Designed miniproteins, single chains, continued (2). Designs and how they scored, part 44

Each design is a single chain, and the fold is of that chain. pLDDT is the mean over its residues in the fold that is shown.

## One batch from the design tools (miniprotein)

Design m5606
Fold by ESMFold2-Fast:
Structure m5606 (fold): chain A 74 residues (1-74)
Amino acid sequence: STSPYTISLRLRAGTGPATGVLTAPDGTVVTLSAGPGEERVAHVTVNATEADVEKNLKVTVTGDGTLTLDVGRG
């Protein structure tokens, strides 16, 4: 059975620009772009199984950045 999961993304760029891309198990894509020293935040809610959320999240970070991911039920 699927349940709603809220995925929170925080992208922090260092000395250069950064781009973060999340692909959720349901095919939802979230893109964040930050310039040097900037922070960007997004939240997305997807309906998925717990196993899909645990194993089938795809995350790509390009450039000089750190992406923080938090996943909760809701």
Scores: mean pLDDT 80

Design m5607
Fold by ESMFold2-Fast:
Structure m5607 (fold): chain A 61 residues (1-61)
Amino acid sequence: MEPSVEERLEELLAEARAAGDEASVTYVEIALQELPSLSPEEAERVLERVEALVRKRLAEQ
């Protein structure tokens, strides 16, 4: 089952919270707030960008 962009961002938010990285939490929360105003293509691009940024930050801990 393919998760939605919202579900994938919520998963990423849970990981950021578990890691205690407040900046990553903020990035994901902003992305979630923007989702209702975005096209599906824009939502995927936002997810890709935010996921890459959060993964990079979590890897540097």
Scores: mean pLDDT 80

Design m5608
Fold by ESMFold2-Fast:
Structure m5608 (fold): chain A 62 residues (1-62)
Amino acid sequence: KSEKYQELIDLLRAGRWEEALQLFNELVESGHIPDQYTGVIAKGITGEVPPEKAIEALKEIL
């Protein structure tokens, strides 16, 4: 679980948006992302908010 969150954080820091989106969708489908965090993480991946906001949310789950 924590390894996958760290992998997503590393992809976000590297600007690998397509890979980050794929891993995020896998984690949502497997129930590993709580509903309250899905919006901010998705917006960080798409650039609606700074990716740092998605990373902060992932650290709260980790």
Scores: mean pLDDT 82

Design m5609
Fold by ESMFold2-Fast:
Structure m5609 (fold): chain A 68 residues (1-68)
Amino acid sequence: DDLDRMRGGRLIVRLADGSEEVYPAFVRDEGDRIDAVFLLDGKGIASARNARRVAEGVYEATEADLTV
């Protein structure tokens, strides 16, 4: 399972209104591709594709990167 290769981290999501939300996430960092899975309040499980590493264990994505 792909989840077995994911590690705990933090995901910063930049929303369309310019605000930022921070979520605990499971992150798969393969260097050229970074994916995250997290719980989105009120919507259940969400995933982010093409996340960017900003610090050790900290990643960012935009709302356009999200699938719910």
Scores: mean pLDDT 75

Design m5610
Fold by ESMFold2-Fast:
Structure m5610 (fold): chain A 70 residues (1-70)
Amino acid sequence: DKVEKVAKKLVELGVPEELARKAAELAAKVVRGEISMEEAVERLVEAFPELSELEARTLLALAVNILNEL
């Protein structure tokens, strides 16, 4: 499962496990064309209100890049 591999790489980079998993799931939806990047940012901030939009966008962009290289 590519989502599990992305989540694991994010955890290795210091991202908390729950946040890494959610970011990986949303990144996969963006790559599949199911949601836009903007919708993914909104969903991630809603799930983790402590994140800024910039932090959420940066994390999702990283997750998308990792997923595209798998």
Scores: mean pLDDT 87

Design m5611
Fold by ESMFold2-Fast:
Structure m5611 (fold): chain A 62 residues (1-62)
Amino acid sequence: SKLEQSLELVKEYAKELGKKLEEETGLKPKVEVEQLDENTVKVTIKVGDKEYVEEVDLSEVP
C-alpha cells in the first residue's frame, strides 16, 4: 500500500541520517523507527549523549 511504501522511505531516511551522524561524531548511532498511529511515525536517533527526534506524517510522504 502507499502507507507501507511511505514507511519504508522513512526507514531508509532514518538509516541514512544515522550514517551521516556516525560520520560526523565517530560514534555508532542507535536508530529507532516507531509507528505511533496509522499515519504517524517517530524517528529517534541516539548518538553518545545526543538524541534527535522527528515525527513524520506518512500521509505527506509521496
Scores: mean pLDDT 76

Design m5612
Fold by ESMFold2-Fast:
Structure m5612 (fold): chain A 70 residues (1-70)
Amino acid sequence: SLEEVLEELERSRRETEEELERLRRELERAKADPNTSEKEIAELELKVLLLEGVLNSIDYLIEKLREKLE
């Protein structure tokens, strides 16, 4: 059912948001550490951008499914 799909997407959203928050904290620590290489910072920034894209896609799908259920 659409309700079950919505519940799975909301779970995936929570998991993705938690992972994104962890990566953002890692990025902040990396930027604060003068021993962290520019490459390591760039790799963390890329991972953050990719997960932000995933989260936006999940949010869009949740919105569209909620519209169909209402």
Scores: mean pLDDT 87

Design m5613
Fold by ESMFold2-Fast:
Structure m5613 (fold): chain A 70 residues (1-70)
Amino acid sequence: MEEKLREAHEHAGLAQKALAAGKLEEAIEHLKKAIELLEPLKDKLDDSQKQALEEAKKLLKELEEELKKK
């Protein structure tokens, strides 16, 4: 569990860096990886981790919609 949480955190960090650089496709890929790692663990996540997962899912949807407009 801890190892997957660490990997998800690393992908979330990479997604933030990609967003800061304006690289939407790269940010989407990293958000998808973070969500894929956390979703199976959702029942074992604390409230702050669950909130972060839901915020990541919302952000992913918003970024995918922006890419569809291009």
Scores: mean pLDDT 79

Design m5614
Fold by ESMFold2-Fast:
Structure m5614 (fold): chain A 80 residues (1-80)
Amino acid sequence: KVTLTVTFADGEVLTLELDLSPDATVREAIEKLEEEGAPEKVIELLRLIAELDPDLTAEQLAVILSDYTLDDILEALKAQ
């Protein structure tokens, strides 16, 4: 089980619990989040992350999301 804590630029926090292995890929996390009806902006960001780092695990993503907002991550990805 993996818990993703997503912080938005406006300070809103969304907690998502996924019944996934910690070593599952971000792509697998996207499929599970789409199934559970996660917000479109979260899905779009995760698709960009999976495109740039296809080997990133759900556990690694959870750590990154604990330190950065969605907008910070998206801005960093666009700079590459």
Scores: mean pLDDT 76

Design m5615
Fold by ESMFold2-Fast:
Structure m5615 (fold): chain A 74 residues (1-74)
Amino acid sequence: AAAEEAEEEKRRQELVEKARKGMEENRPEFLTEEMLEEIVESIRAMERAIALIKKYAKDPEKLAKVVEERIAKA
């Protein structure tokens, strides 16, 4: 059961690396490596939040609202 989750995470890692490679090749001048890393980190945080919402799917709309409010005031 848990093994399937680990496999899915591995696939996501491969997709993220593929996207990073594409961005590196077609990166605009103003986009530095540091900015790219920040974007990737934000995407990872969002993926984690989505996974948590999926896992605790009792009230996903309420969870999303709380997360949005916390981000806005942070």
Scores: mean pLDDT 67

Design m5616
Fold by ESMFold2-Fast:
Structure m5616 (fold): chain A 64 residues (1-64)
Amino acid sequence: EREEKIKKLRKKIEELLKKGLITPEEAKQLLERLEKMEKEGVSKEKIENFEKNIEYEIKFELEA
């Protein structure tokens, strides 16, 4: 379900912050965007694409 995807992504963002892969400011922006997406009723596919974008950015940062 869409809500399960949102919960999973929120947990991933928290884990990224805990690992130091993103800053507290970045984590806040990502969480705010996720909350906005939930409020706007965006599709599950858009939430999944948002997750993929976060993973891509982290991979790029780790490999750079």
Scores: mean pLDDT 74

Design m5617
Fold by ESMFold2-Fast:
Structure m5617 (fold): chain A 86 residues (1-86)
Amino acid sequence: DLEEKRKKALEELAKKRKVSVSTVRKIVESPISEIEPTQENIDLLVEAYLEYPDVFGNELETWETMYKEGVTNEFIEKVLEKLKKL
């Protein structure tokens, strides 16, 4: 069940990063323009996409598409580079 996997992924990331589940959800599911480009947020997104690709694949695909279409910034580039997608 994808919903159960998503719930578990958000809870595990929140516990590991010592933040609330709502904080993880906000960072992973927010538009790029609403995400503060901090190292902590970059590391959280990289961890989410690497450890839970079946859960966050749609969000990652959106960022990959934006990069390929030239709609990018240092934040997107750093996340994709750490994922070895560049």
Scores: mean pLDDT 74

Design m5618
Fold by ESMFold2-Fast:
Structure m5618 (fold): chain A 84 residues (1-84)
Amino acid sequence: SVEEIVAAVRAGRPSPLMKDVNVGELEAALRADPRVRAFRTSLAPGETADIVVAPIETPDGRFALILAVRKDGTVAAGVVELAA
């Protein structure tokens, strides 16, 4: 669910594969979270995708990679920048 993805992003933990996630609902939930500074993605808000979260820590900050598998089998990525 969208809530489980947001929780994984906030915790800096990988998520299990979440099926049939509404991208518009996910984008809205991520942008509403005060720990999220930015969300950048090639995913359209009208899409539904299977989503996995992978945390990324760098010297420049904390990020989460959003990997999305579309219904046609193509893969898209999004990146969430987290507040310190």
Scores: mean pLDDT 80

Design m5619
Fold by ESMFold2-Fast:
Structure m5619 (fold): chain A 73 residues (1-73)
Amino acid sequence: MEAEKLADEGVKHAKEAADALAAGDEEAAKEHLGLALEKFKKAMESTDPEAQAYVLEKAAEADAYIEAAVAAR
């Protein structure tokens, strides 16, 4: 489904943002975080309950990557 693909892309960008944060690259972190947020925003437009559950799970995974990277700095 399109929403699940967008959520997967959001996680990918969140991981890239987390890596940038760990490296001290504020600009790259901001860019990838913005892309992750855009992907999740589009994914959350789905009205399918199964897709919504998947998107929420992936959003939590993405948030965990960012929180871990921020805590490591």
Scores: mean pLDDT 81

Design m5620
Fold by ESMFold2-Fast:
Structure m5620 (fold): chain A 59 residues (1-59)
Amino acid sequence: MAAEKKERAEKIEKAAELKEQGYSQKEIAEKLGISVSTVSAYLAEYEALKELGLTPRDL
């Protein structure tokens, strides 16, 4: 698989972990070096995967 898919999955997992630790979307964006809108998209994808019983790495 392409490296880009793996990198995206890693960032999604890290964003979800930071949210669980109580960080705001703004703080997560700062820590990951991405925009707040990208954090929102990543967290939405993580929730969708959880509904399927999957993680970003399972994809």
Scores: mean pLDDT 75

Design m5621
Fold by ESMFold2-Fast:
Structure m5621 (fold): chain A 89 residues (1-89)
Amino acid sequence: MSEEERERLWLETEAALVIMQAAIYRKIASQLKNEELREKVIKLADEAIDKAYQAMQAEDPETARSLLEEARKLVEEAKKLIDEGIKQE
């Protein structure tokens, strides 16, 4: 594989993992009793999926990496809110 093909495959793999994790958190959030918390987590998960998808489509590797980092931060925030919500229920 060329360096470009290897980098693209890595970016696509990382983006797919972020999308999968966000989808899992979105599903967990749908079961939370707190409506406000549920809506906030779903929004974060949806934004993370959008950012990961944009990263896969990005022509510039630097932009792709930046979008993936943003998506990962959104996923981490969603996880934190879920963990806090579960403790309160």
Scores: mean pLDDT 83

Design m5622
Fold by ESMFold2-Fast:
Structure m5622 (fold): chain A 76 residues (1-76)
Amino acid sequence: MEGVEELEERLERALELARRGLEEGDVEVAQEGVRLAEEALELARRGGTRPLIERAERVLEEVKRLLEETEERLAE
């Protein structure tokens, strides 16, 4: 397994990027956040515990929501 620390770092980075994308109105930065969260979830599913998988799923939902808000702001 690629380590719990790496998974946690990816989840934190994903949230940071998604929030930054929303603040700056930068869809590419928000999309990078979603990609990192998806990678972290896949890692959690391959060898993580149920609580890690659930945490990764929640982070992915949050970063996707932030991406949607970023896209809506740019459409306005």
Scores: mean pLDDT 80

Design m5623
Fold by ESMFold2-Fast:
Structure m5623 (fold): chain A 73 residues (1-73)
Amino acid sequence: MEKEFDTAAYLLAGAVAHVMGDYELAVKYFEKALEIDPDNAVAWEMLAEAYEGLGQHDKAEEYRKKAEEIRRR
């Protein structure tokens, strides 16, 4: 359960950063979650939302598609 715990911790940290408006920090935490669990669809969705906050709409759309691709499995 180490992988799930570490992924959840980074997702929580990223979500807090996102709520505080620190989208750059949110991206860093979500990237860390994906380094641990690259098949985590929630992490890809949160990363997409953080990139929307940064105004990087193309990256946000790409990462949303990645999340849907993983969920389709």
Scores: mean pLDDT 81

Design m5624
Fold by ESMFold2-Fast:
Structure m5624 (fold): chain A 75 residues (1-75)
Amino acid sequence: SIEEIKEEIAKIDEEIAEIEKKIEELKKELEKAKEKGDEEKVKELEKEILELEEELGILEIKRAVLKRILKKLEE
């Protein structure tokens, strides 16, 4: 039970790290697109960043809930 929750948290942490890395890469591309005045690419990148930030938010909530359950089980 405790081990299963720790494994689930670890998996979520990996998924969060991958999404955060993608967001950082897209933010760098967004800066370059803004410098070039590519309005179409700016809109596409902003939309993709927003979608990834929404996914990140869901995973962070799930992680927080699992960590709270883990603390109660370890007490």
Scores: mean pLDDT 88

Design m5625
Fold by ESMFold2-Fast:
Structure m5625 (fold): chain A 77 residues (1-77)
Amino acid sequence: SDEELERLLAEAEEYFLKAAKAAKEGDVEKAREYLEKALKLVEEAFPLLPEEWHEAFRRQVEGAVEAVEKLIKEAEK
């Protein structure tokens, strides 16, 4: 349902934010753990999205992943 999709996306957003915070605090292991959880929720949300939005949503997710991975790489140095 649309409500289920919104719930999954909200939970994924929370984990992306937790991943970014952990990376900024230098906790690389925790950041990767939260990022993995966010990505699992995104994969669960994909089948619930209209097909015409899949490409745009995938690009948005890739941008969020890239932002978190950049923070992780900065923390690893």
Scores: mean pLDDT 85

Design m5626
Fold by ESMFold2-Fast:
Structure m5626 (fold): chain A 67 residues (1-67)
Amino acid sequence: SEVEALFRQFDTDGDGVISLAELQAFLRSQGFDLSDEQLRALFDHDGDGVTDLAEFEAAVAALRGGA
């Protein structure tokens, strides 16, 4: 999928997670100016500072379908 392909571009280590800092930079390039609090609420449900593929797909779906 498009979302999975985007995730793979940021998952440079192949560990199945991306950092919130990289995600924030990407979202800004797409026109989503999210605060750190908003970003964590959408992409970092357990507060570990990273987003896995399932969290990323769910959050992207919410941004596209809920707004």
Scores: mean pLDDT 71

Design m5627
Fold by ESMFold2-Fast:
Structure m5627 (fold): chain A 57 residues (1-57)
Amino acid sequence: MSEEEAEKLKEEALELAEKGEAEKAQRIGVQLVTDGHIEYAEELGKYFKELKEKGKI
């Protein structure tokens, strides 16, 4: 996928995670890794960790 598409998917995953749809957000993270956008997937992982620490997911 393109870098612009990867950025859009990252934003979508963040919104899903904040809504409590962690499984859907994680699926997007796997897609980003599979398509070689490791940096975006790592950013999502850090954000998910913060959300879990705050008890949001």
Scores: mean pLDDT 76

Design m5628
Fold by ESMFold2-Fast:
Structure m5628 (fold): chain A 83 residues (1-83)
Amino acid sequence: EKEAVDTIKKNAEKSAKLGLERVPELPEEYAQKMLDAVKKAADKGDVDLAFEINQLMQRAFREAKRDVEKAKEIIDEAVKLVN
């Protein structure tokens, strides 16, 4: 339904922004790629895709603190999935 899609979009964007604030180790270009991937998935209204992108985002944020290169690879995979 439209309500569910709007809620997912708002929550996805907020989650991405808050998560990015907590991982300053990520380069700005990759932070932007991740945010753009989240927005693009939400805009498509595909709940399964949005869920998968959110899983990749959470994994990238977790890896960013110990292995920035691994986080970058995960973000590149998210970009591929939404394009």
Scores: mean pLDDT 77

Design m5629
Fold by ESMFold2-Fast:
Structure m5629 (fold): chain A 56 residues (1-56)
Amino acid sequence: KVEELIAALDDEDPEVRAKAAEELGKLGDPRANPALGRALHDEHEAVRKAALKGAA
């Protein structure tokens, strides 16, 4: 569910956030756009890379 993946973008574990960003990108659901935008500026490089792939 996209809602569960959006919630996972707020997880304390950067690996969880990176996986959520990748999966949200595959879904292409506009409900995820604000959360993916935040992930593009995440403090951890792995999360930012996953969000960039998802946004492409």
Scores: mean pLDDT 78

Design m5630
Fold by ESMFold2-Fast:
Structure m5630 (fold): chain A 55 residues (1-55)
Amino acid sequence: SEGEELEKQGQRALEQGDYDKAAEYYAKAAEAYAREGDVERATELNEKSLELRKQ
């Protein structure tokens, strides 16, 4: 799904230490999961995005 692809890109950015890009991809993944009806996953990734933006 679109959410899964964006989440994978966020995970890759996080592994490379790029917190800004990771936060951006996780936020986009959260929006995609919300549109797909996966509210639980959307909430989880939105929270991860906000946490990364603090760093």
Scores: mean pLDDT 83

Design m5631
Fold by ESMFold2-Fast:
Structure m5631 (fold): chain A 85 residues (1-85)
Amino acid sequence: VQLSPELQTLYDILSLLAERGSASASELAEALGLSQSTVSRRLQGLEQGGLVERDERTGRYRLSEAGRELLANFRAALALEEAQQ
């Protein structure tokens, strides 16, 4: 499996949310070295896809069950790619 820069950013966002439990767009932007606007756009797409959930009270994002499943599938696909080398 080859990750485009956009797909790599998606994977990184999902991985950080899994590790941290929740994060704001600004925290993810700082951790990834991206602009807050870029991360916010990615998070909006992920929320529309049902992969992340936003806490309306705090503005923080967390993985949905579907988001955890997608992350697990990415990790499995990367492991298969490595095993095929």
Scores: mean pLDDT 78

Design m5632
Fold by ESMFold2-Fast:
Structure m5632 (fold): chain A 58 residues (1-58)
Amino acid sequence: MGDELAEEAKRLAEVEKDYDGAIELFREAVRAYREAGDFEQADKVTQELAAVIEAKAE
């Protein structure tokens, strides 16, 4: 389920500071939401993915 992937991605970014792992799981979450037809949630997770990419660049 996309929710589980997104929550694990947040944990990797916030707790373990594993931005590469978080990016990979956020990408999987977006795909899962799109396959489920939840395009609004997919867009929200895509924005969270962009924020993690920016944090990694800093």
Scores: mean pLDDT 80

Design m5633
Fold by ESMFold2-Fast:
Structure m5633 (fold): chain A 61 residues (1-61)
Amino acid sequence: MEVEGRGLALEAAREAARRVPGATRVRVVDGDSVIVSVEAPTEDDEVRAARTALEALRRLR
């Protein structure tokens, strides 16, 4: 599952993503968007990881 944040400082976004359990990859798209990929052993855990990533990115706005 992937979550996206726009207009974020790349350094802060990468740091926030490192604190998310299940985050497997962080990438920058078009230099202004950060996409965090999350994976977990179960679909329910993956949804929780995605919610945590979204909340972390929202705090950076």
Scores: mean pLDDT 66

Design m5634
Fold by ESMFold2-Fast:
Structure m5634 (fold): chain A 87 residues (1-87)
Amino acid sequence: MEKLEEEARRKAEEAVREREAAGVAVSETTREAIFYAELGLLLLEAGEYEKAIEYARKAVELAREAGDEGLAAAAEAVLRKAEAKLK
């Protein structure tokens, strides 16, 4: 888990830098949403489907709270893929 959390943080920081470089201000809530979305995706890739669902749902909630519909849609895609793996 810790190793995936560190990787998720690095990927989230990269995504935040890309958004800021494009002139988009990133809120703390959006940063947290990106982190949980990246963690959910990494857990999905690792075969940890139940945990991927938990973190992807959290990412969707935070993204919607931040008003970032694009991030919410991306997190929902991770959630749907993880749920499909459990069938």
Scores: mean pLDDT 83

Design m5635
Fold by ESMFold2-Fast:
Structure m5635 (fold): chain A 64 residues (1-64)
Amino acid sequence: MVYEVTIVTDRPGFDSKGNILEGGTKLLVENVKIDEETGMVTFTSVETGETYVVGKDDVELKEL
């Protein structure tokens, strides 16, 4: 299942590998997992295969 992720903060976030995600960035992603204990969302970019871990309040998820 593919989602569109939008980074909704004005400040750059970063993924689990330290890659910077700028506010307003949109990505097509799969393997979306929400961890309610930590408040983190994990997803994998369809285009690059990179895995990102970001705060759930910092992203908007839209199922495609």
Scores: mean pLDDT 72

Design m5636
Fold by ESMFold2-Fast:
Structure m5636 (fold): chain A 68 residues (1-68)
Amino acid sequence: MVRVAILVPKSKVDEVKQKIEELGGEVLAETPVDDDRVAILARVPEKNVEELKKFAESLGGSARVVPE
């Protein structure tokens, strides 16, 4: 498992959480970054990181692997 920080519009938070669970991951934290954006910290299987990144990008967001 690797930790991934995902930055996404507030309106897309639930979609990102659902995708994390679908990929066999777990949501660790949810942090407001500004008035419109939320950072979601998740733990996901390493093999599914690229799919999660692509999904976040499709929602107008971004995702990065973070050190543990």
Scores: mean pLDDT 82

Design m5637
Fold by ESMFold2-Fast:
Structure m5637 (fold): chain A 95 residues (1-95)
Amino acid sequence: MIDREKLSPGEIGFIMGVLLLAARGILFVAEKLNLPQEYIDRIKKLVEEMEKLYREAKKIHQEDPNNKEEILKIYDRMGEILEEITKIFNEALAA
């Protein structure tokens, strides 16, 4: 098991970047599949929230590189949003 408490703030930032890339990838596929606009709009809103959180995490790290606690909170929230995006995408595919 990868213990997130053992990751450096920079490693957490890299993983957050990968989560955001995954969220953007799901949105791109949803648009290419011409999923109903309601689902695309819901996914877009969540991707925009992830982008805001990622920018906030970068700002926090720039101001205090040792502030792991606050960055981990943002990391956890980005993970929750990606789970929600995946759920919406699966609901759209089942519709």
Scores: mean pLDDT 85

Design m5638
Fold by ESMFold2-Fast:
Structure m5638 (fold): chain A 97 residues (1-97)
Amino acid sequence: SAATKEKLENMNEKERNELLLSISQEVVRLTKILLKGENPEEARKRLEEIISLLKDFGLDDRMVMNILAQIYLALGDEKKYKEVLKKIRELVEKEAG
């Protein structure tokens, strides 16, 4: 949401990275639930909510894109996974250039 994006833009780098690390840990947990197959629909729904949240963080951030790659891999979306990996490479090349 616009309000979430504004809040995230006003965060310092440490607070942003701590929140992204927390989200990454939640993604790992949801992936384990999804693979176990006991309540996969609820785990899938939460992963989709996290995708929307990560878009509010910005698709120009390597940590955001790395978490997004993990989600698409967990969901079995190989096409989106490869697209995200390409974007990560582009971001790394821009930072090194």
Scores: mean pLDDT 80

Design m5639
Fold by ESMFold2-Fast:
Structure m5639 (fold): chain A 80 residues (1-80)
Amino acid sequence: KDEIIGKIFQLVNEMLRETDLERQRKLADEAIKLLSQLLPQETVDKFKARLDEILNSDASLAAKRAALGVLYGEILLEIR
């Protein structure tokens, strides 16, 4: 349980530092798989939809990373 939370924390922090969009997507997919073990599927599906919207937008890389940071905060509130 705490081990899974720690892994999610590491993956999201790695994603926030990553500059390559494909690598960010892979890290996000790994985090979503771990989240599905801790949170209801409805909540996981909402986070996945928000993530897909952010990554598929025409916004700048800096704006996308800012939005990912906000989503990360929302994920932490749901876990804790």
Scores: mean pLDDT 76

Design m5640
Fold by ESMFold2-Fast:
Structure m5640 (fold): chain A 64 residues (1-64)
Amino acid sequence: MDDELLENADSLVRLGEQLWKQGDYRGAAAAYRAAARLLALVLGEDHPRVQEALRRAREAEEKA
């Protein structure tokens, strides 16, 4: 169960990176935010991986 959530979060991070490279900052922000939610469920909100995903989502939102 937790491994599946982490795999889904990793897929969303990769999607966010692809969308960012394509200039789809709105899509990237949504993907990073979704990844952060899944990571927080498994690792907790204070985990560095969650904070990094939220930072990337915020940067994407500012460019959108």
Scores: mean pLDDT 85

Design m5641
Fold by ESMFold2-Fast:
Structure m5641 (fold): chain A 68 residues (1-68)
Amino acid sequence: SVKEEFEKAVKKLLEQYKDKMPEELLKETEKRLNEIVNDESLSKEEKEKRMKQVVMEALEEIARLKAE
């Protein structure tokens, strides 16, 4: 199912970045990604686009935390 595909993608993505993110940021990113996966108003394409945006924002936040 589409939901199972996105859940696997989220897990793989979090596994990739867990060594690079503070625990709180990782947890917030997981929550945001799961909200997108469970948003019934979004198409598959829109979900993929928003998930990519969430990841980019998390990477920007890591850069901000390093600057502070």
Scores: mean pLDDT 77

Design m5642
Fold by ESMFold2-Fast:
Structure m5642 (fold): chain A 67 residues (1-67)
Amino acid sequence: SMKEYEEKLVEETKKLIDEAAEARKNKDEERFKKILEKIKKLAEELYKNGSQESLEEVDKHIEEAAA
């Protein structure tokens, strides 16, 4: 179903956000840039096909990872 697909996209995006935060803490700029490109692609997919709730969940996770 589309809802299951959306849930998987949210979870994948959250995992990449966590990986990006880890790469930043480790000062691995090359890995960080690579992960950001992946996040950008998933964010575009979520923006196109996702609900506002899914976008808010991702935004909240970004804020938590940045703290």
Scores: mean pLDDT 80

Design m5643
Fold by ESMFold2-Fast:
Structure m5643 (fold): chain A 57 residues (1-57)
Amino acid sequence: SREELLERLVEAAEKLAEDRSPTTREIAKAAGISVGTLYSYFKNKYELVDALVLYKV
């Protein structure tokens, strides 16, 4: 589901953020999905970032 994907993306972003701010490609790879799959759920990077921010709050 979209919620399960968001959970994986948040975990991936948090792990990567220990060293630096991660890119969308790095987050997708760490979450075990392709960038294409990520963009099938989110129309653009702004939608992805908005969803991650709402999930973290």
Scores: mean pLDDT 70

